# Designed miniproteins, single chains, continued (5): the designs that were tried, part 33

Each design is a single chain, and the fold is of that chain. pLDDT is the mean over its residues in the fold that is shown.

## One batch from the design tools (miniprotein)

Design m17192
Fold by ESMFold2-Fast:
Structure m17192 (fold): chain A 89 residues (1-89)
Amino acid sequence: KKKLAEEVLKAGQEMADAILAGDRERATEAFKRLMEITSKSKNRKIQILSVAAGMLAIAAFSATPEERPDVAEALLGTTEKIAKLIEKE
């Protein structure tokens, strides 16, 4: 399962980079990849954290450019938790 955990981390990093760049479309595409991985999990905690990651992305594009780094960091922390849970499955 390490490969799926790595894909989650890549999707999270791509979302964070897109948020910092103000690229909503790129962030949405990265979130779709994250959801493709996490939607196959029966772990409720992974499902909840995936929704939280999506909400953080939405919040980032409603925030000022100065606030986006903090939201991107929170998003990376959330996807790190998802990756660790997938690795332990």
Scores: mean pLDDT 83

Design m17193
Fold by ESMFold2-Fast:
Formats: C-alpha cells, structure tokens, sequence
Structure m17193 (fold): chain A 64 residues (1-64)
C-alpha cells in the first residue's frame, strides 16, 4: 500500500539524515544513488523541509 511505502520512506529519510550528519563523505554517494543534488542532501542534513520533501519523494519512487 502507499501508506506502507510512505512509512518506510520516512524511516529511510531519518536514517539518511543521521548518516549525513555523522559521515560527511556520504553526501556525494547518497546524491548519486538518489538522483539528487549535493545541495539537496546538505538541506536534508540541516533539516530543511523543502529538501526533506524532495528526498522523501525520491525514496518513495525507489521503494515503489
């Protein structure tokens, strides 16, 4: 179901934020893997809602 996919994507987003905050080298790797810019991943690290929304959409697409 979409609700289950969204819940999983939100858990993945939280894990991604933690990884970006603890391992700076991960930013370019995550950007490539998700098809996002490094600027968007920097926004995710900082807790920018717009960047989080873009990352969440990318995670939902990958889990679909």
Amino acid sequence: SMAAIEAKARRRLASLQEALRTHPIYRPIAARDLGLSEATLEGVRRGDPAAEARALAALIERLR
Scores: mean pLDDT 86

Design m17194
Fold by ESMFold2-Fast:
Structure m17194 (fold): chain A 110 residues (1-110)
Amino acid sequence: DTAISLIWLGNYYIKQKKYDEAIKLYERAIELAKDNPFIRAEALSNLARVYYEKGDYEKAIKYLEEAVKLNPPRSKEEEARVYRTLAEIYRKMGDFEKADEYEKKAEELE
């Protein structure tokens, strides 16, 4: 699948810190995977990660939430990891109230 190949290439560019090139590849993968929610969710999760590394925390949250809607966590452990990721992003934004809220949600699942 071309969409999966684009995700792998994007992951390679992230390792090289070529974030803008990785973003273009993930956006192309999302476009090609219109009818495949699992591949779209993977590409959206990778977009969230790259925007986090670029310091664009609002986009990181947006794409993470979109990815979770398409492919929800299958276990309490996976759900706790999503909440801890959101808590980390909110802490980076200086929103300590939301960070504490999501950390508490993660702890309640463990």
Scores: mean pLDDT 86

Design m17195
Fold by ESMFold2-Fast:
Structure m17195 (fold): chain A 64 residues (1-64)
Amino acid sequence: ALAEGEAAYRAGDYEKAVAYYERALAEDPENARAWALLGAAYFKLGDDEKAEEYFAKARELLGA
């Protein structure tokens, strides 16, 4: 799921990337990398508020 999401992100298909990252997080909700990538995908989609929330979640998991 993560690798598939990263491939979609590189292809510019940010909606597909979000779907794959959400699936990865459903299986491993403590995956800080997946939260950061989800934030990056939302930022590309123009949802800065969601992007900031997900980046904060990634930082919380790495810095907690």
Scores: mean pLDDT 81

Design m17196
Fold by ESMFold2-Fast:
Structure m17196 (fold): chain A 69 residues (1-69)
Amino acid sequence: MSSEEAIKAVRDTRAQLSRVLTPQEAAAVDAEFDKLIEELKKKDSISTEELGRRVAQAVARGLKAAEAA
């Protein structure tokens, strides 16, 4: 997929997760998603499988950071 499609998918996932996460978890995950979006802006394209892995890793990192706070 294109980087624009990947960024849209990340933003759509962010909106869905904000409905089920606590405010602290949402803020931490949002910070990780912002980093992912900036990385995607530097790419021309990404595979659906790679995007899925990067999103899962961003969520995991955000949740871990929120638990450590």
Scores: mean pLDDT 81

Design m17197
Fold by ESMFold2-Fast:
Structure m17197 (fold): chain A 58 residues (1-58)
Amino acid sequence: GLAIQIEMLEKAVSLLKEAGKTDLATELEELVEKLKTATDDEERKKLLERVVQLVDSV
């Protein structure tokens, strides 16, 4: 569910910070915070698509 996805993404942010990828970690952290506050399914979908695009840049 969404809660598990958010937990996994928060762990990914921590790992990116440890790897010195601070810019990528900051962008992902901002997307996670938006995902936590999103109430619309379409907004969540767009945020998740942005997460995938960001991860694909690694």
Scores: mean pLDDT 78

Design m17198
Fold by ESMFold2-Fast:
Structure m17198 (fold): chain A 93 residues (1-93)
Amino acid sequence: PSEEELELEITASMALMVASVSLLIAEKKNDKEAVELAERLRRNAEKALEQRNLEAVERVLELAKRLAEAIDNEDKEEIERIREEVERLEEEL
């Protein structure tokens, strides 16, 4: 496989892993909004990978990392900002 193809697959795998970790953290904290966002990020990572869209996969990975940190810090304003960015990303996918 090309280096670009490997980068896409590796980045998508990381995005799915981080989103899954975010989901577990959100469930442990009983944060229903964060659970919904983590599930949406998992679906968006799969969609971006299906479309072979590296830029979209990288955006999902960044949002998943931010979501995990926001959940851990109970930062409701950041969770809302992440939701808005996820909505914009979904319009492009």
Scores: mean pLDDT 87

Design m17199
Fold by ESMFold2-Fast:
Structure m17199 (fold): chain A 68 residues (1-68)
Amino acid sequence: SVTGEELLKELLDTIKELKAAGKSLEEILAAVREILEKYGVPQETIDEILAALKEDLDAFIEELEKLL
């Protein structure tokens, strides 16, 4: 089983890498969805997380960093 800390770290690392590579918000959202599905996160929760990320990507990154 994977821990919440491992999930948060993989999300943060992936978002930062894709943003640095100049990927679109749509591509970042697709990658985040794939990671959340891999960790067994329910679809309803995935939709809520993606909505928060779409609202403010930089604020989302800052909140993830605070949880690690």
Scores: mean pLDDT 83

Design m17200
Fold by ESMFold2-Fast:
Structure m17200 (fold): chain A 69 residues (1-69)
Amino acid sequence: SDALLQEAKRLISQGSVAGASGDWKRAEELFNRARELAAQLDPSKRAELEEMIKLARKNNESIAKLRAS
């Protein structure tokens, strides 16, 4: 379970990097893979991962807005 949690966090980190580079499709694919792993974890760890995905998406949106300005 700890190994799955760490792998999900790694995927979220990669999704954040992809989104920051403008690759929104790859970012979503990585976030979806992290969610698939999260489904195998307890509700508390799943909630932690969903919050991390939400923050990564918010960061990606902020970068996109800055580039569009």
Scores: mean pLDDT 83

Design m17201
Fold by ESMFold2-Fast:
Structure m17201 (fold): chain A 64 residues (1-64)
Amino acid sequence: SQEEAAKQLNELLKKAEEAIKKGDKETAERYLKEAERVASTLTGVVRLVALAEIKKLKEKLKEL
C-alpha cells in the first residue's frame, strides 16, 4: 500500500541521515538508493515530497 511504502521510505531516509551524520558515505548511499526504489512505487504529491527529501540528503552526502 502507499501508506506502508511511505513508512518504509521514512525509515530509510532516517537511516541515511544517521549515516551522513556519522560520515559513513557508503552506508548512506545504499540507504538512499533503496529509498529511491521505494519512492518509485509512490504516486502524486507523496512521491514528489519523497524525491525532494532524497535529493536534499544526496546534496548533504556530496559535502562529505
Scores: mean pLDDT 84

Design m17202
Fold by ESMFold2-Fast:
Structure m17202 (fold): chain A 76 residues (1-76)
Amino acid sequence: SAEKEKEDKEWEKEREEAELARKKRFANSTPEQIQKEADELTNKLKEVDPNLSEEQIKILRDAYITGLELEKLRAG
């Protein structure tokens, strides 16, 4: 169907745009942007698991920051 052909092309475009956006984002990310993204990931985790302690959340946030820094190195 025309809808499926449009959807398939849209998925290819989204994938290409996502890869380009990922490289641009991580290559040009500032320490502040990395911290903001780690905060967003941590907030999402709090919503999924409300039983996590603040100390556990801090450890996970620091791990996310480390992961984002590695992605920046990989993109550059």
Scores: mean pLDDT 75

Design m17204
Fold by ESMFold2-Fast:
Structure m17204 (fold): chain A 66 residues (1-66)
Amino acid sequence: SSVAIEVDPEKLKKILLENGVPEEVAEKVVKDAEKAKYLTPEGIKKIAIKNGVSEEVAKKIAEEYA
């Protein structure tokens, strides 16, 4: 789905940590996501990958957050 969703920093951080993303990397992803009021699942995936999350894990996070 290409529908933009409102960024929830706490929800995003929890999903990142639950999928094995290190806390330091999770904090960077959340900080970058907060720069946008709304993100698509593809946008979340791209931000996660940019901050060192694997493509497979980033895809799962985007799907779980949507």
Scores: mean pLDDT 79

Design m17205
Fold by ESMFold2-Fast:
Structure m17205 (fold): chain A 67 residues (1-67)
Amino acid sequence: MALTPEQLAEAARRLGVTPEQLIDRIANGELSDEELAELARWLGVTPEQIRANARALKAARDEADAA
């Protein structure tokens, strides 16, 4: 729906990080509100949708690693 793996890869490339690092930074609140707003504009989504998707992806990975 809002955020595709392809869009995440493009955003990570622009910031010079891996998609996994970008997800962690967003989920942990390491990006500023201004940085999130700019990223949301690039992707055509809201900052809340980016945060929600990053949190869901991190939680799914953490659960898989903890199992």
Scores: mean pLDDT 74

Design m17206
Fold by ESMFold2-Fast:
Structure m17206 (fold): chain A 69 residues (1-69)
Amino acid sequence: MSKEELEREVEAGVALIKWAVLNSPRIQEGLKKKLSTLSPEEAKKAQEEYEKKVKEAKERLKELGLDVS
C-alpha cells in the first residue's frame, strides 16, 4: 500500500517529465530543424522514433491512471 503508492507516484512523475520534455516547444523546434538537415530516409526514421517515444510515454501515463489527453 504505502510502498506501492510511493512507487506509483515516482513512476508517474518520471513519465510526466518525459512526456513534458518530448512535447516542449524547444524539443519540437530542435526536431524540425534537425529533420530539415537530414536525408529524407533519416528524417523519416527520426520522426518515427520520436512519435514512438511520445506514444510510449502517453501509454505509460494511462497505465498509471493519468489522463494527458
Scores: mean pLDDT 73

Design m17207
Fold by ESMFold2-Fast:
Structure m17207 (fold): chain A 58 residues (1-58)
Amino acid sequence: SKEEEVEKLAREAAKAGLAGDEEAATEYGRKIYELTGDEEKARLKVVEAYKELYEKLK
Protein backbone atom coordinates (compact mmCIF):
# COMPACT_ATOMS: atom_id res chain seq x y z
CA SER A 1 0.00 0.00 0.00
CA LYS A 2 0.99 3.67 -0.24
CA GLU A 3 1.26 3.76 3.56
CA GLU A 4 3.70 0.83 3.55
CA GLU A 5 5.79 2.49 0.84
CA VAL A 6 5.95 5.71 2.89
CA GLU A 7 7.06 3.74 5.97
CA LYS A 8 9.76 1.99 3.93
CA LEU A 9 11.06 5.27 2.48
CA ALA A 10 10.98 6.93 5.91
CA ARG A 11 13.16 4.15 7.34
CA GLU A 12 15.61 4.50 4.43
CA ALA A 13 15.74 8.29 4.92
CA ALA A 14 16.37 7.87 8.66
CA LYS A 15 19.10 5.27 8.04
CA ALA A 16 20.81 7.55 5.51
CA GLY A 17 20.58 10.48 7.92
CA LEU A 18 22.09 8.45 10.77
CA ALA A 19 24.93 7.40 8.44
CA GLY A 20 25.60 11.04 7.49
CA ASP A 21 24.51 10.47 3.89
CA GLU A 22 22.71 13.78 3.36
CA GLU A 23 22.20 13.24 -0.39
CA ALA A 24 20.43 9.90 0.08
CA ALA A 25 18.40 11.23 3.03
CA THR A 26 17.25 14.22 0.96
CA GLU A 27 16.29 12.01 -2.01
CA TYR A 28 14.21 9.64 0.14
CA GLY A 29 12.58 12.63 1.84
CA ARG A 30 11.64 14.07 -1.56
CA LYS A 31 10.02 10.75 -2.54
CA ILE A 32 8.00 10.73 0.68
CA TYR A 33 6.86 14.29 -0.04
CA GLU A 34 5.75 13.21 -3.53
CA LEU A 35 3.70 10.38 -2.03
CA THR A 36 2.14 12.40 0.82
CA GLY A 37 1.85 15.86 -0.79
CA ASP A 38 2.63 17.37 2.63
CA GLU A 39 6.10 18.46 3.75
CA GLU A 40 5.17 18.42 7.46
CA LYS A 41 3.70 14.92 7.20
CA ALA A 42 6.78 13.72 5.30
CA ARG A 43 9.11 15.24 7.92
CA LEU A 44 7.10 13.70 10.77
CA LYS A 45 7.28 10.23 9.17
CA VAL A 46 11.08 10.50 8.95
CA VAL A 47 11.30 11.70 12.57
CA GLU A 48 9.18 8.73 13.70
CA ALA A 49 11.49 6.35 11.79
CA TYR A 50 14.52 8.08 13.33
CA LYS A 51 13.20 7.45 16.85
CA GLU A 52 12.38 3.83 16.04
CA LEU A 53 15.81 3.19 14.46
CA TYR A 54 17.66 4.92 17.29
CA GLU A 55 16.06 2.51 19.77
CA LYS A 56 16.00 -0.67 17.66
CA LEU A 57 18.69 -0.35 14.95
CA LYS A 58 21.86 0.86 16.66
Scores: mean pLDDT 77

Design m17208
Fold by ESMFold2-Fast:
Structure m17208 (fold): chain A 68 residues (1-68)
Amino acid sequence: SLHEELIELAKKGYEAKEKGDKEKAIEYYEKAKEIAEELLRKATDPAVKEGAEVAIEDLEKLIEELKK
């Protein structure tokens, strides 16, 4: 599912960040953000939409911090 793909990509991004692989972490977080955006577009449930919007915002902040 898109939700499972989102979680897996975010987890891979976190693992890359912990290993100090900043570029790989950004790549995974950007892919996770794309999945979250697709989930938001396809979602009909308000709770799922809210969760996807929060995930997008959190991923954008993580990417911005890594680019500093």
Scores: mean pLDDT 86

Design m17209
Fold by ESMFold2-Fast:
Structure m17209 (fold): chain A 55 residues (1-55)
Amino acid sequence: SEIEGRLEELRKRLERLERLKAQAVQMGSDEGAAALDKRIAEIEEEIKRLEEELK
């Protein structure tokens, strides 16, 4: 399924962004961490929408 493949890619991207956010926090980059939080939220919302389409 194309949707399943897209979900797998989004979950992998989410993991990468979480790691980048952890690094930004360690570096004291509040602005960088906030920008990554916004991107993480966008991907989580996209994942939720696609998961609802699979029902």
Scores: mean pLDDT 84

Design m17210
Fold by ESMFold2-Fast:
Formats: C-alpha cells, structure tokens, sequence
Structure m17210 (fold): chain A 77 residues (1-77)
C-alpha cells in the first residue's frame, strides 16, 4: 500500500512538471492522464485502508493535490 502511495506521488509530480512546461495540448493531455492514474491509485488505497487513519490521511492529501492539478489543467484548455 505504501508503494501505491509513492507511485501516486510520482505520477502527480510528473503531471506538475508537465503543467509547468506545457507548450502543447499534447502535454496537457498527458498530464491529465497522469492525474487520472494517480486518482485511481489513491481511490484504491482509500478502499483498502479504511481502518488505517494514517494511510487514509496521506491518501486524502494526495487526492486534494490531484483535484487541484486536474482543475488547473482543465483551466488551460
């Protein structure tokens, strides 16, 4: 589960870099796909860790970050 959270963090970091350097619609689309994959992983972690408040808190933080990124990427279209 901790590996999944780390993977989601890496995907969000890559999406943030693409957002910073976004020069083409293709870059924006790729960043959105990374955010979508991260959100899927986060959702799975939340489902698996209902009884683990520390892991739920970490997943919740990542979910907020993913939502903020998705909103920013959508505003660039």
Amino acid sequence: VEELLKEAEELLREAEELLRKAKTPEDIQRAMELVKRASEIIGEVRRLTKDDPELQKKAEELEKRAKALAHELTSLQ
Scores: mean pLDDT 78

Design m17211
Fold by ESMFold2-Fast:
Structure m17211 (fold): chain A 92 residues (1-92)
Amino acid sequence: SSLSKLKRLLESQEIAREIGRIFAEALDIGEEVAREAGLDARKALEVQSLAINYLFGHLSEEEFRERLRELGVSEELIERALERLRRLREEL
């Protein structure tokens, strides 16, 4: 029915908004980590990309740690980022 289709469309729009919020929060986590680690703008974009790839399952936790370590991010900052990103993944 038209009502059933409208309900599914509205539910899809709400899901899209929630995914967008989670995506934005992951970008913010990456930016904050890069800032605290004293990284330049290019490396900050790389950290944000790594956060998104981890969030959507394109990067393992071990690969995420290694890539951030190579960028000069401390173990303390890596673990705090992972804790926050794991919480976001539970919302997906």
Scores: mean pLDDT 86

Design m17212
Fold by ESMFold2-Fast:
Order: C-alpha cells, then sequence, then structure tokens
Structure m17212 (fold): chain A 88 residues (1-88)
C-alpha cells in the first residue's frame, strides 16, 4: 500500500536536512504479533524513494523484544533501517 503520511513527512525532512545525495530511514516501532503490514509499508516507502531516483545500499529488518501485555495480547518491537544514495 502507499506510505503513511507521517513517514513520508519524516523522509522529506531527513532528505532536506541531510542533503540530496544520501538518505537514511529508521523506524523503531512497537506493533502487534503480525509484523508483516509494517514491513510491507516500510518496503513501499523504500520503493517510492527508488522511483524518485534513489538507490538502496542497505536494508535491515529486525524483530526485537516481544512482551505480553494481556492474556491474549502480545506486542513486538521491530527495527527497520534503510540507507539510500542518489542513483547515477
Amino acid sequence: GPARTEDQAHLVEVLAGSGVERLSVEWDVVTGPDTQPLVDTFRDVVRNLELAGMRTVRLVIEQGETVQIGPDTTLTTVHLHAELERGA
């Protein structure tokens, strides 16, 4: 699906602040037991940056700690990191 508005605004801010040649995107998020929708959204964001002329040089998807907050409710921390540079 399309990237979230908050994530898009953050990416634009990082690009404007760090210059146009390199971009770093980092999400550290707590989510439910199914992490796939979050991963898919992050991949969509990276793809949109590639379509804008960036090249992905590093992509990290890491599942961190899992905590149970109720008898049927579990939360998982997910770390998502992408490093991109301007394509030729």
Scores: mean pLDDT 72

Design m17213
Fold by ESMFold2-Fast:
Order: sequence, then C-alpha cells, then structure tokens
Structure m17213 (fold): chain A 68 residues (1-68)
Amino acid sequence: MSDEEVLALLSHVPASLLGRSFDTLEAAEAAAARLGGRAVRTSDGKYAVVTREALRSPEVVEFALRFA
C-alpha cells in the first residue's frame, strides 16, 4: 500500500486517536517536517502527523481500516 493510500485510510480516524492534533495544515506540516512524517486531515476537521515508520506499519494500516 502506498503512503498516499495509508494517509487516505488514516483520514477516517479522529485526530485524538492518532496522537497530537493540529488546527491548521501549516502547523501539522511544520511538525511533520521535524518528525519525518506526513500531515493528514482527519474526519473531525483537525490535522494529525503520521511518521514514515507508522505509514509502513501493518498494525497502523489495520487499525485505520476499522474506521474506513
């Protein structure tokens, strides 16, 4: 599964369940750059940061599928 596909699945998960939530895409992207990850818009209208390691984790993908 590509990083884009995993981010699409994670967009169905509330930001509170993904860790730290951000109110703006800019703040989330700045955090993602520092952490080596990607910003994603969540179903609750917030943004979350997903690390590259988490994007490649089968357990993270399985968790996200439960919300899709």
Scores: mean pLDDT 75

Design m17214
Fold by ESMFold2-Fast:
Structure m17214 (fold): chain A 68 residues (1-68)
Amino acid sequence: SIGEQIVKQTLEEIRKKLEEDPNLPWSEIEVIVQETADRLASVVDPDTLRRLMMELTNEINKLVEEVK
């Protein structure tokens, strides 16, 4: 689905930024997450949005634990 593609793109972007700067500030991650939520809200239903945002948040936490 388009929503799943957006989540995967967002995770790849965050991973690349963390690889380049392990000290990437949380404020930058929060901006990317908010932009992703806004994009998802325009293309998926509310139930799908909630699920995808939970998945995104869980995967970001895993990435941060691996790098920071």
Scores: mean pLDDT 81

Design m17215
Fold by ESMFold2-Fast:
Structure m17215 (fold): chain A 66 residues (1-66)
Amino acid sequence: SAEEELARGKRLLAQGRYEEALAHFERAIALDPRYAEAWSALAGALQALGRDAEAREYLAKARELA
């Protein structure tokens, strides 16, 4: 489920496995494109990777859905 993918991504993010976390957050969004928390989590992971422009875009998407 989208919730399980989000949870797995969050665990990987906590381990510093940012690229793997991104894949799981993208999977969560693919399963539920209206899942605002998944968009926020993706933005957080991108920010941790220094990909600030992409992070801003996905955070805006999360705000639209909230």
Scores: mean pLDDT 87

Design m17216
Fold by ESMFold2-Fast:
Structure m17216 (fold): chain A 63 residues (1-63)
Amino acid sequence: MEKLRLEMEAGVYEIAGAVASLTGDYEKAAEYYKKAAELYRKAGNEEEAERLEELAREYEEKA
């Protein structure tokens, strides 16, 4: 199913964002979380998309 594929791709970007945040690369963390949010939104998962958009905003402020 396309929804599952999009959510799996979103998960990869979410992990990349978490790794970037741990290494202090806040600009990259924000970019990856935004990418994950877009994929969750395309999958119809608005709750996860909103959560990741909030995370991206927080890391943009830290950068």
Scores: mean pLDDT 83

Design m17217
Fold by ESMFold2-Fast:
Structure m17217 (fold): chain A 71 residues (1-71)
Amino acid sequence: GNKEELLRLIGEILRLIGERFDLELELERMKKEGTATKEEIEEIKKKIEEIEKEIEELKKRMKEVEEELDK
C-alpha cells in the first residue's frame, strides 16, 4: 500500500543521504590534504550534485504518496 511505498522511499532517501555524506567527507579530506587535482575535486562535487538531484526526485515522490495517504 501507499504506507509501504512511503517507508521504502524514506529508506532510499536515507541511503542516498549516507552516500552523499561519505562523498562530502572525502571532498573535505581532499581539500585538507591538498593532494587532489581540481578535476578530482570537481568529479566528487558532480557525484554529490547527482545524488542531491536523486534525493529531490524521491522527496517529490514521497510528498505525492503522503498527499494520497492524507485523503
Scores: mean pLDDT 83

Design m17218
Fold by ESMFold2-Fast:
Structure m17218 (fold): chain A 57 residues (1-57)
Amino acid sequence: MDEKLREEIKELEEELEETRRELERAEKENAPVEKIVGLELRIVGLELDIELLKKKL
């Protein structure tokens, strides 16, 4: 049971790292503000999902 939850957390953490890298690239490349804000909101959502799942452990 805990193993499935740990795997789900790991997948979300990997997605969070990928999204953070995408945000860093977007900022360096002066991407449109809409894209930067969208990535920032996605990061917040992923962080909240990870915290909620960790509370179930």
Scores: mean pLDDT 83

Design m17219
Fold by ESMFold2-Fast:
Structure m17219 (fold): chain A 63 residues (1-63)
Amino acid sequence: GSAEEQIRNAVRQAEAALRAGDGAAALAASHEALKIYEEFGGDPELRERAERLREEALRQLGL
């Protein structure tokens, strides 16, 4: 798929992990989304969503 499709997929994975209480998986998925965005660009709203998911994952981990 496209880079944007990969970012959307990673964001979806991070959201699912947060709902499951898996902060570590959510952190990994949100980092992946941001890494792809920094390399290829894409929708700024997806970047902001990934950043918020990363912050929530860190909060769940007590970091």
Scores: mean pLDDT 87

Design m17220
Fold by ESMFold2-Fast:
Structure m17220 (fold): chain A 64 residues (1-64)
Amino acid sequence: SSALPETALQRQAQLLRFAELLTDPANAHLSLAEIARAVGFPSLAAASRAFRAAFGVSPAALRA
């Protein structure tokens, strides 16, 4: 069984959903901050730090 804390698994799920929403053309009208808030991050800065740590790219770079 995994030794990862529950918070880490929840964070991975949030980041995956964030990436899905960022790349969905239906959401092109939404800002990065709006999408970050929609998946439960308190700010775009918090989401960006977590996203870069997990995936090695910024959310802005993924959406460019």
Scores: mean pLDDT 78

Design m17221
Fold by ESMFold2-Fast:
Structure m17221 (fold): chain A 97 residues (1-97)
Amino acid sequence: MKEVDEGIARILNAVGKLLMEKGKYEEAVELFKKAIEIAKEVDKRLLAESLVNLAEALLKLGKKEEAKKAAEEAIKLAEEAGDKELVERAKEVLEKI
């Protein structure tokens, strides 16, 4: 069960990133939110990655306050998971706000 949920959340993150590259930021936000709902029950690191992706998409949409909240939560979770690269990505979102 956990491995299947992890796979689905990872696919949602990957497709969301592809939508980001195509400038489809609102569609990317919807996929990242779905990834977050799955990741909450599965893995702290995957949840942090999904939140960073959401924050980056929200920043592209000019939703600075929402992006800040997602990035701050992602930093906390990424630090708890020991993922330094993910912490740096989340901090980059805060620097652009």
Scores: mean pLDDT 88

Design m17222
Fold by ESMFold2-Fast:
Order: C-alpha cells, then structure tokens, then sequence
Structure m17222 (fold): chain A 68 residues (1-68)
C-alpha cells in the first residue's frame, strides 16, 4: 500500500469483523486468501505480500481466541 493510514485502517476494520467470527470461519477466510495468493501471487507479488500480512494478523487472532 502507498498510504500507511489505509493499511492501519484496513487492519483495524478486519480485526473488528474477525472478532465476531468463529475460529472455523476465520480458518475458511485464511484458506480463501491463500488460494488467491496461489492463483495470482506470481503475477501480482505486491498484492500477495499484502495478503500474507493480512493472513498473519488473522492467524494471530485465531491464537488469541483459542487461549480464551
């Protein structure tokens, strides 16, 4: 992303949405994002890098939910 504010805002919005989701639903979202990276990541490496950061955040939230 070319704007830091938009990246932080997207992460915050994702966190709010993901708080309401179950671990199973979050794992499905991660799988879908990983499929997108597999299909188009070689052609769009910057997009793939951004999606990988989003996946890391989702995985961290899953770990937090599992510790509840």
Amino acid sequence: SFTDLSNEERVELARETWKTMSVEELEKQIAALEEIIADVGASFPELAAMLREIIKEAKRLIEEKKRE
Scores: mean pLDDT 73

Design m17223
Fold by ESMFold2-Fast:
Structure m17223 (fold): chain A 58 residues (1-58)
Amino acid sequence: SAEAERGIENARKLLAEGDYGGAATAAGHARKVAEEEGDEQSAKEAREILEEAVRKSS
């Protein structure tokens, strides 16, 4: 889905910039959109970004 893909791209950029809170929020939204649309690949990518952002924020 275009919305999930856009959210994933934004989350990756925020994660790379050290904005872990922003990355977690963007990834969480992208995961929800991907799950609602049945986009398993985007949901997996978003979940991985969310997990990484949470780990790095702690």
Scores: mean pLDDT 86

Design m17224
Fold by ESMFold2-Fast:
Order: structure tokens, then sequence, then C-alpha cells
Structure m17224 (fold): chain A 74 residues (1-74)
């Protein structure tokens, strides 16, 4: 079973995904950054990838590339 922090990270990641779907890319980025603080392994990788996508939608291509690289290094 995942620990409590990993479970909270999964919930926060899901909130970020919902915000992405609604077009709230700034809120999604904040949620993914919070998930990164609590996540490990596959959830951390997913949070980095989704944060990269949020920054792409915000037009911050430099940050998007940085987070994409971090996802591939986890």
Amino acid sequence: MVDFDEGVAAIVLAIGNLLMKKGDYEGAAESYEKAIELATGDLLREAYRNLSKAYEKLGDTEKAQEWKKKAEEV
C-alpha cells in the first residue's frame, strides 16, 4: 500500500488533471508542484510530465522542457 503522503500526492495530481481539463493551467501547475512535494516513483514522474504540459499551455516552453527532462530522469 502507498503511504499517506503518496496517497495525498495522488489526490492532488488528480485535482491538477481536472484543472487541466477545465483550462485552468495556472491552477493545474500549482497542484502538480504540490504533488511533486509528496510524490515518489511513478507518481513523481507523472507529476513532472503533467507540470511540463501545464507550462506548455501557459507558453513557458523553457520550464516545460526542464520538467520534461526531470520526468525522464526519475
Scores: mean pLDDT 81

Design m17225
Fold by ESMFold2-Fast:
Structure m17225 (fold): chain A 94 residues (1-94)
Amino acid sequence: SSEREKLKEQLEKFKKDLEGLEELLEEEAKKNKDIPEEKVEELKKKIEELKKKLEELEKKLEEGEDVEELKKKLKELLAEALELAKEIAETFNL
């Protein structure tokens, strides 16, 4: 259905947003050499965990899982990504 197609587009957009967040993290880490490497690796790992959760949602969508249930899970992942973006901003004083 069109709702399933819209969800697929939302998942693709979110994937690009996470890739952008990873690029931002790498750029800011290069500019801020005083931030511990361990902290940068923790933030990078959190982005990778969100990417893995997103890949699972993409797989479930392809397997025909309920769109409304997947939308709820996507909303939760978007909230987690927003909190991670705030943590990155706080870490680098953005």
Scores: mean pLDDT 87

Design m17226
Fold by ESMFold2-Fast:
Structure m17226 (fold): chain A 76 residues (1-76)
Amino acid sequence: PRKQAEELLKRGDQHLAAGDTEGAIRDYALAGEHYHKAGDYKGAAEAARRAAELAKDDPELQAQLLGLAKKYEELA
């Protein structure tokens, strides 16, 4: 549900503040999945894009996350 996506975004923000970039990427990506399941495609795209922005040191993961964000944007 949408509330779980919002909780995951907050958890990702906490991981990022603690310097855990990998944890933040996982939480933002998972938030995107929960937004998508809730029918909030705009929220899903924004969450996936945030994960992609942090994944700059992993080009394959970044490309996958950007592709997912674009897919969610097209569904919105």
Scores: mean pLDDT 83

Design m17227
Fold by ESMFold2-Fast:
Structure m17227 (fold): chain A 62 residues (1-62)
Amino acid sequence: MMKEVAEELLKLAEELYKKYPEYEELYNAVKQMVKYAEKNSENSEEYTEILLKMKQFLEKMK
């Protein structure tokens, strides 16, 4: 579940970058966050925190 959500968020960030190149830095940040969460957290509070940061990112992007 969490892994699938992280993958979905990464896909959304990639699409955003494709349409708006100025979001390259943000896309890379999301990519790093997804990799970190998948490698170092499995259904833990740390993983939830990463998802919350991604949600905040999407809210900021509208």
Scores: mean pLDDT 67

Design m17228
Fold by ESMFold2-Fast:
Order: sequence, then structure tokens, then C-alpha cells
Structure m17228 (fold): chain A 75 residues (1-75)
Amino acid sequence: SSSLHQKLLELIGEILRLIGEIIDLERKIEELEKKGIKTEEEKKEYEELKERIKKLKEELKKKLEEMKKVEKELN
């Protein structure tokens, strides 16, 4: 029981960190979109931010699936 609770807390910590990173990157995208993408460097930054968000969302999905499995084991 305590081991499962520790795993759940670790997963929650990882999930919260991923959500925070996604929110920060999405805010940066919104700032670029509001300013208007005018240069090739800004376009590159925009595409890199989108790709990083995509990867973080995929990681978040995996961690949420792991959390659901741990929750089922906790009754």
C-alpha cells in the first residue's frame, strides 16, 4: 500500500511538472502569434516550440495512463 502511494505521488509530481512545461511553452507560442511571425528565426522558434509541446503531451499521456493503472491497484 505505501509503495503504491509513493509511486502515485511520484507520478503526480511528474505529471504536474509536464503540465507546467506545456503551459509555459504554449504561452511562448501565444506571444509569438500575437507579435506575428515575421522572420525565419521566429518561424524556426515557433516550429521548435510546437514540436516540443507535441513530445511533452505524448509523455504526459503515458504518465496519465501509468497513474490510472496505479489508481486501480489502490482499490
Scores: mean pLDDT 86

Design m17229
Fold by ESMFold2-Fast:
Structure m17229 (fold): chain A 65 residues (1-65)
Amino acid sequence: SLGDQQAQLTVEQTLKIIEEEKDEESREIFERTLPKARSLIELGMTAGVALLNIAVKKTIEKRKK
């Protein structure tokens, strides 16, 4: 199913970024966002995917700026 496939890909990409960053700030952002995003994705809500994308973007922006 598309929902499961998209959720799995997004979660896997997010976990990879968390592991690569290894910094406490990035880990806190993802740890706080992941449970909420996963719950929303399991309910079929696109907002869950959007939350993960926002968390990833914020982490990257904070590192660059």
Scores: mean pLDDT 61

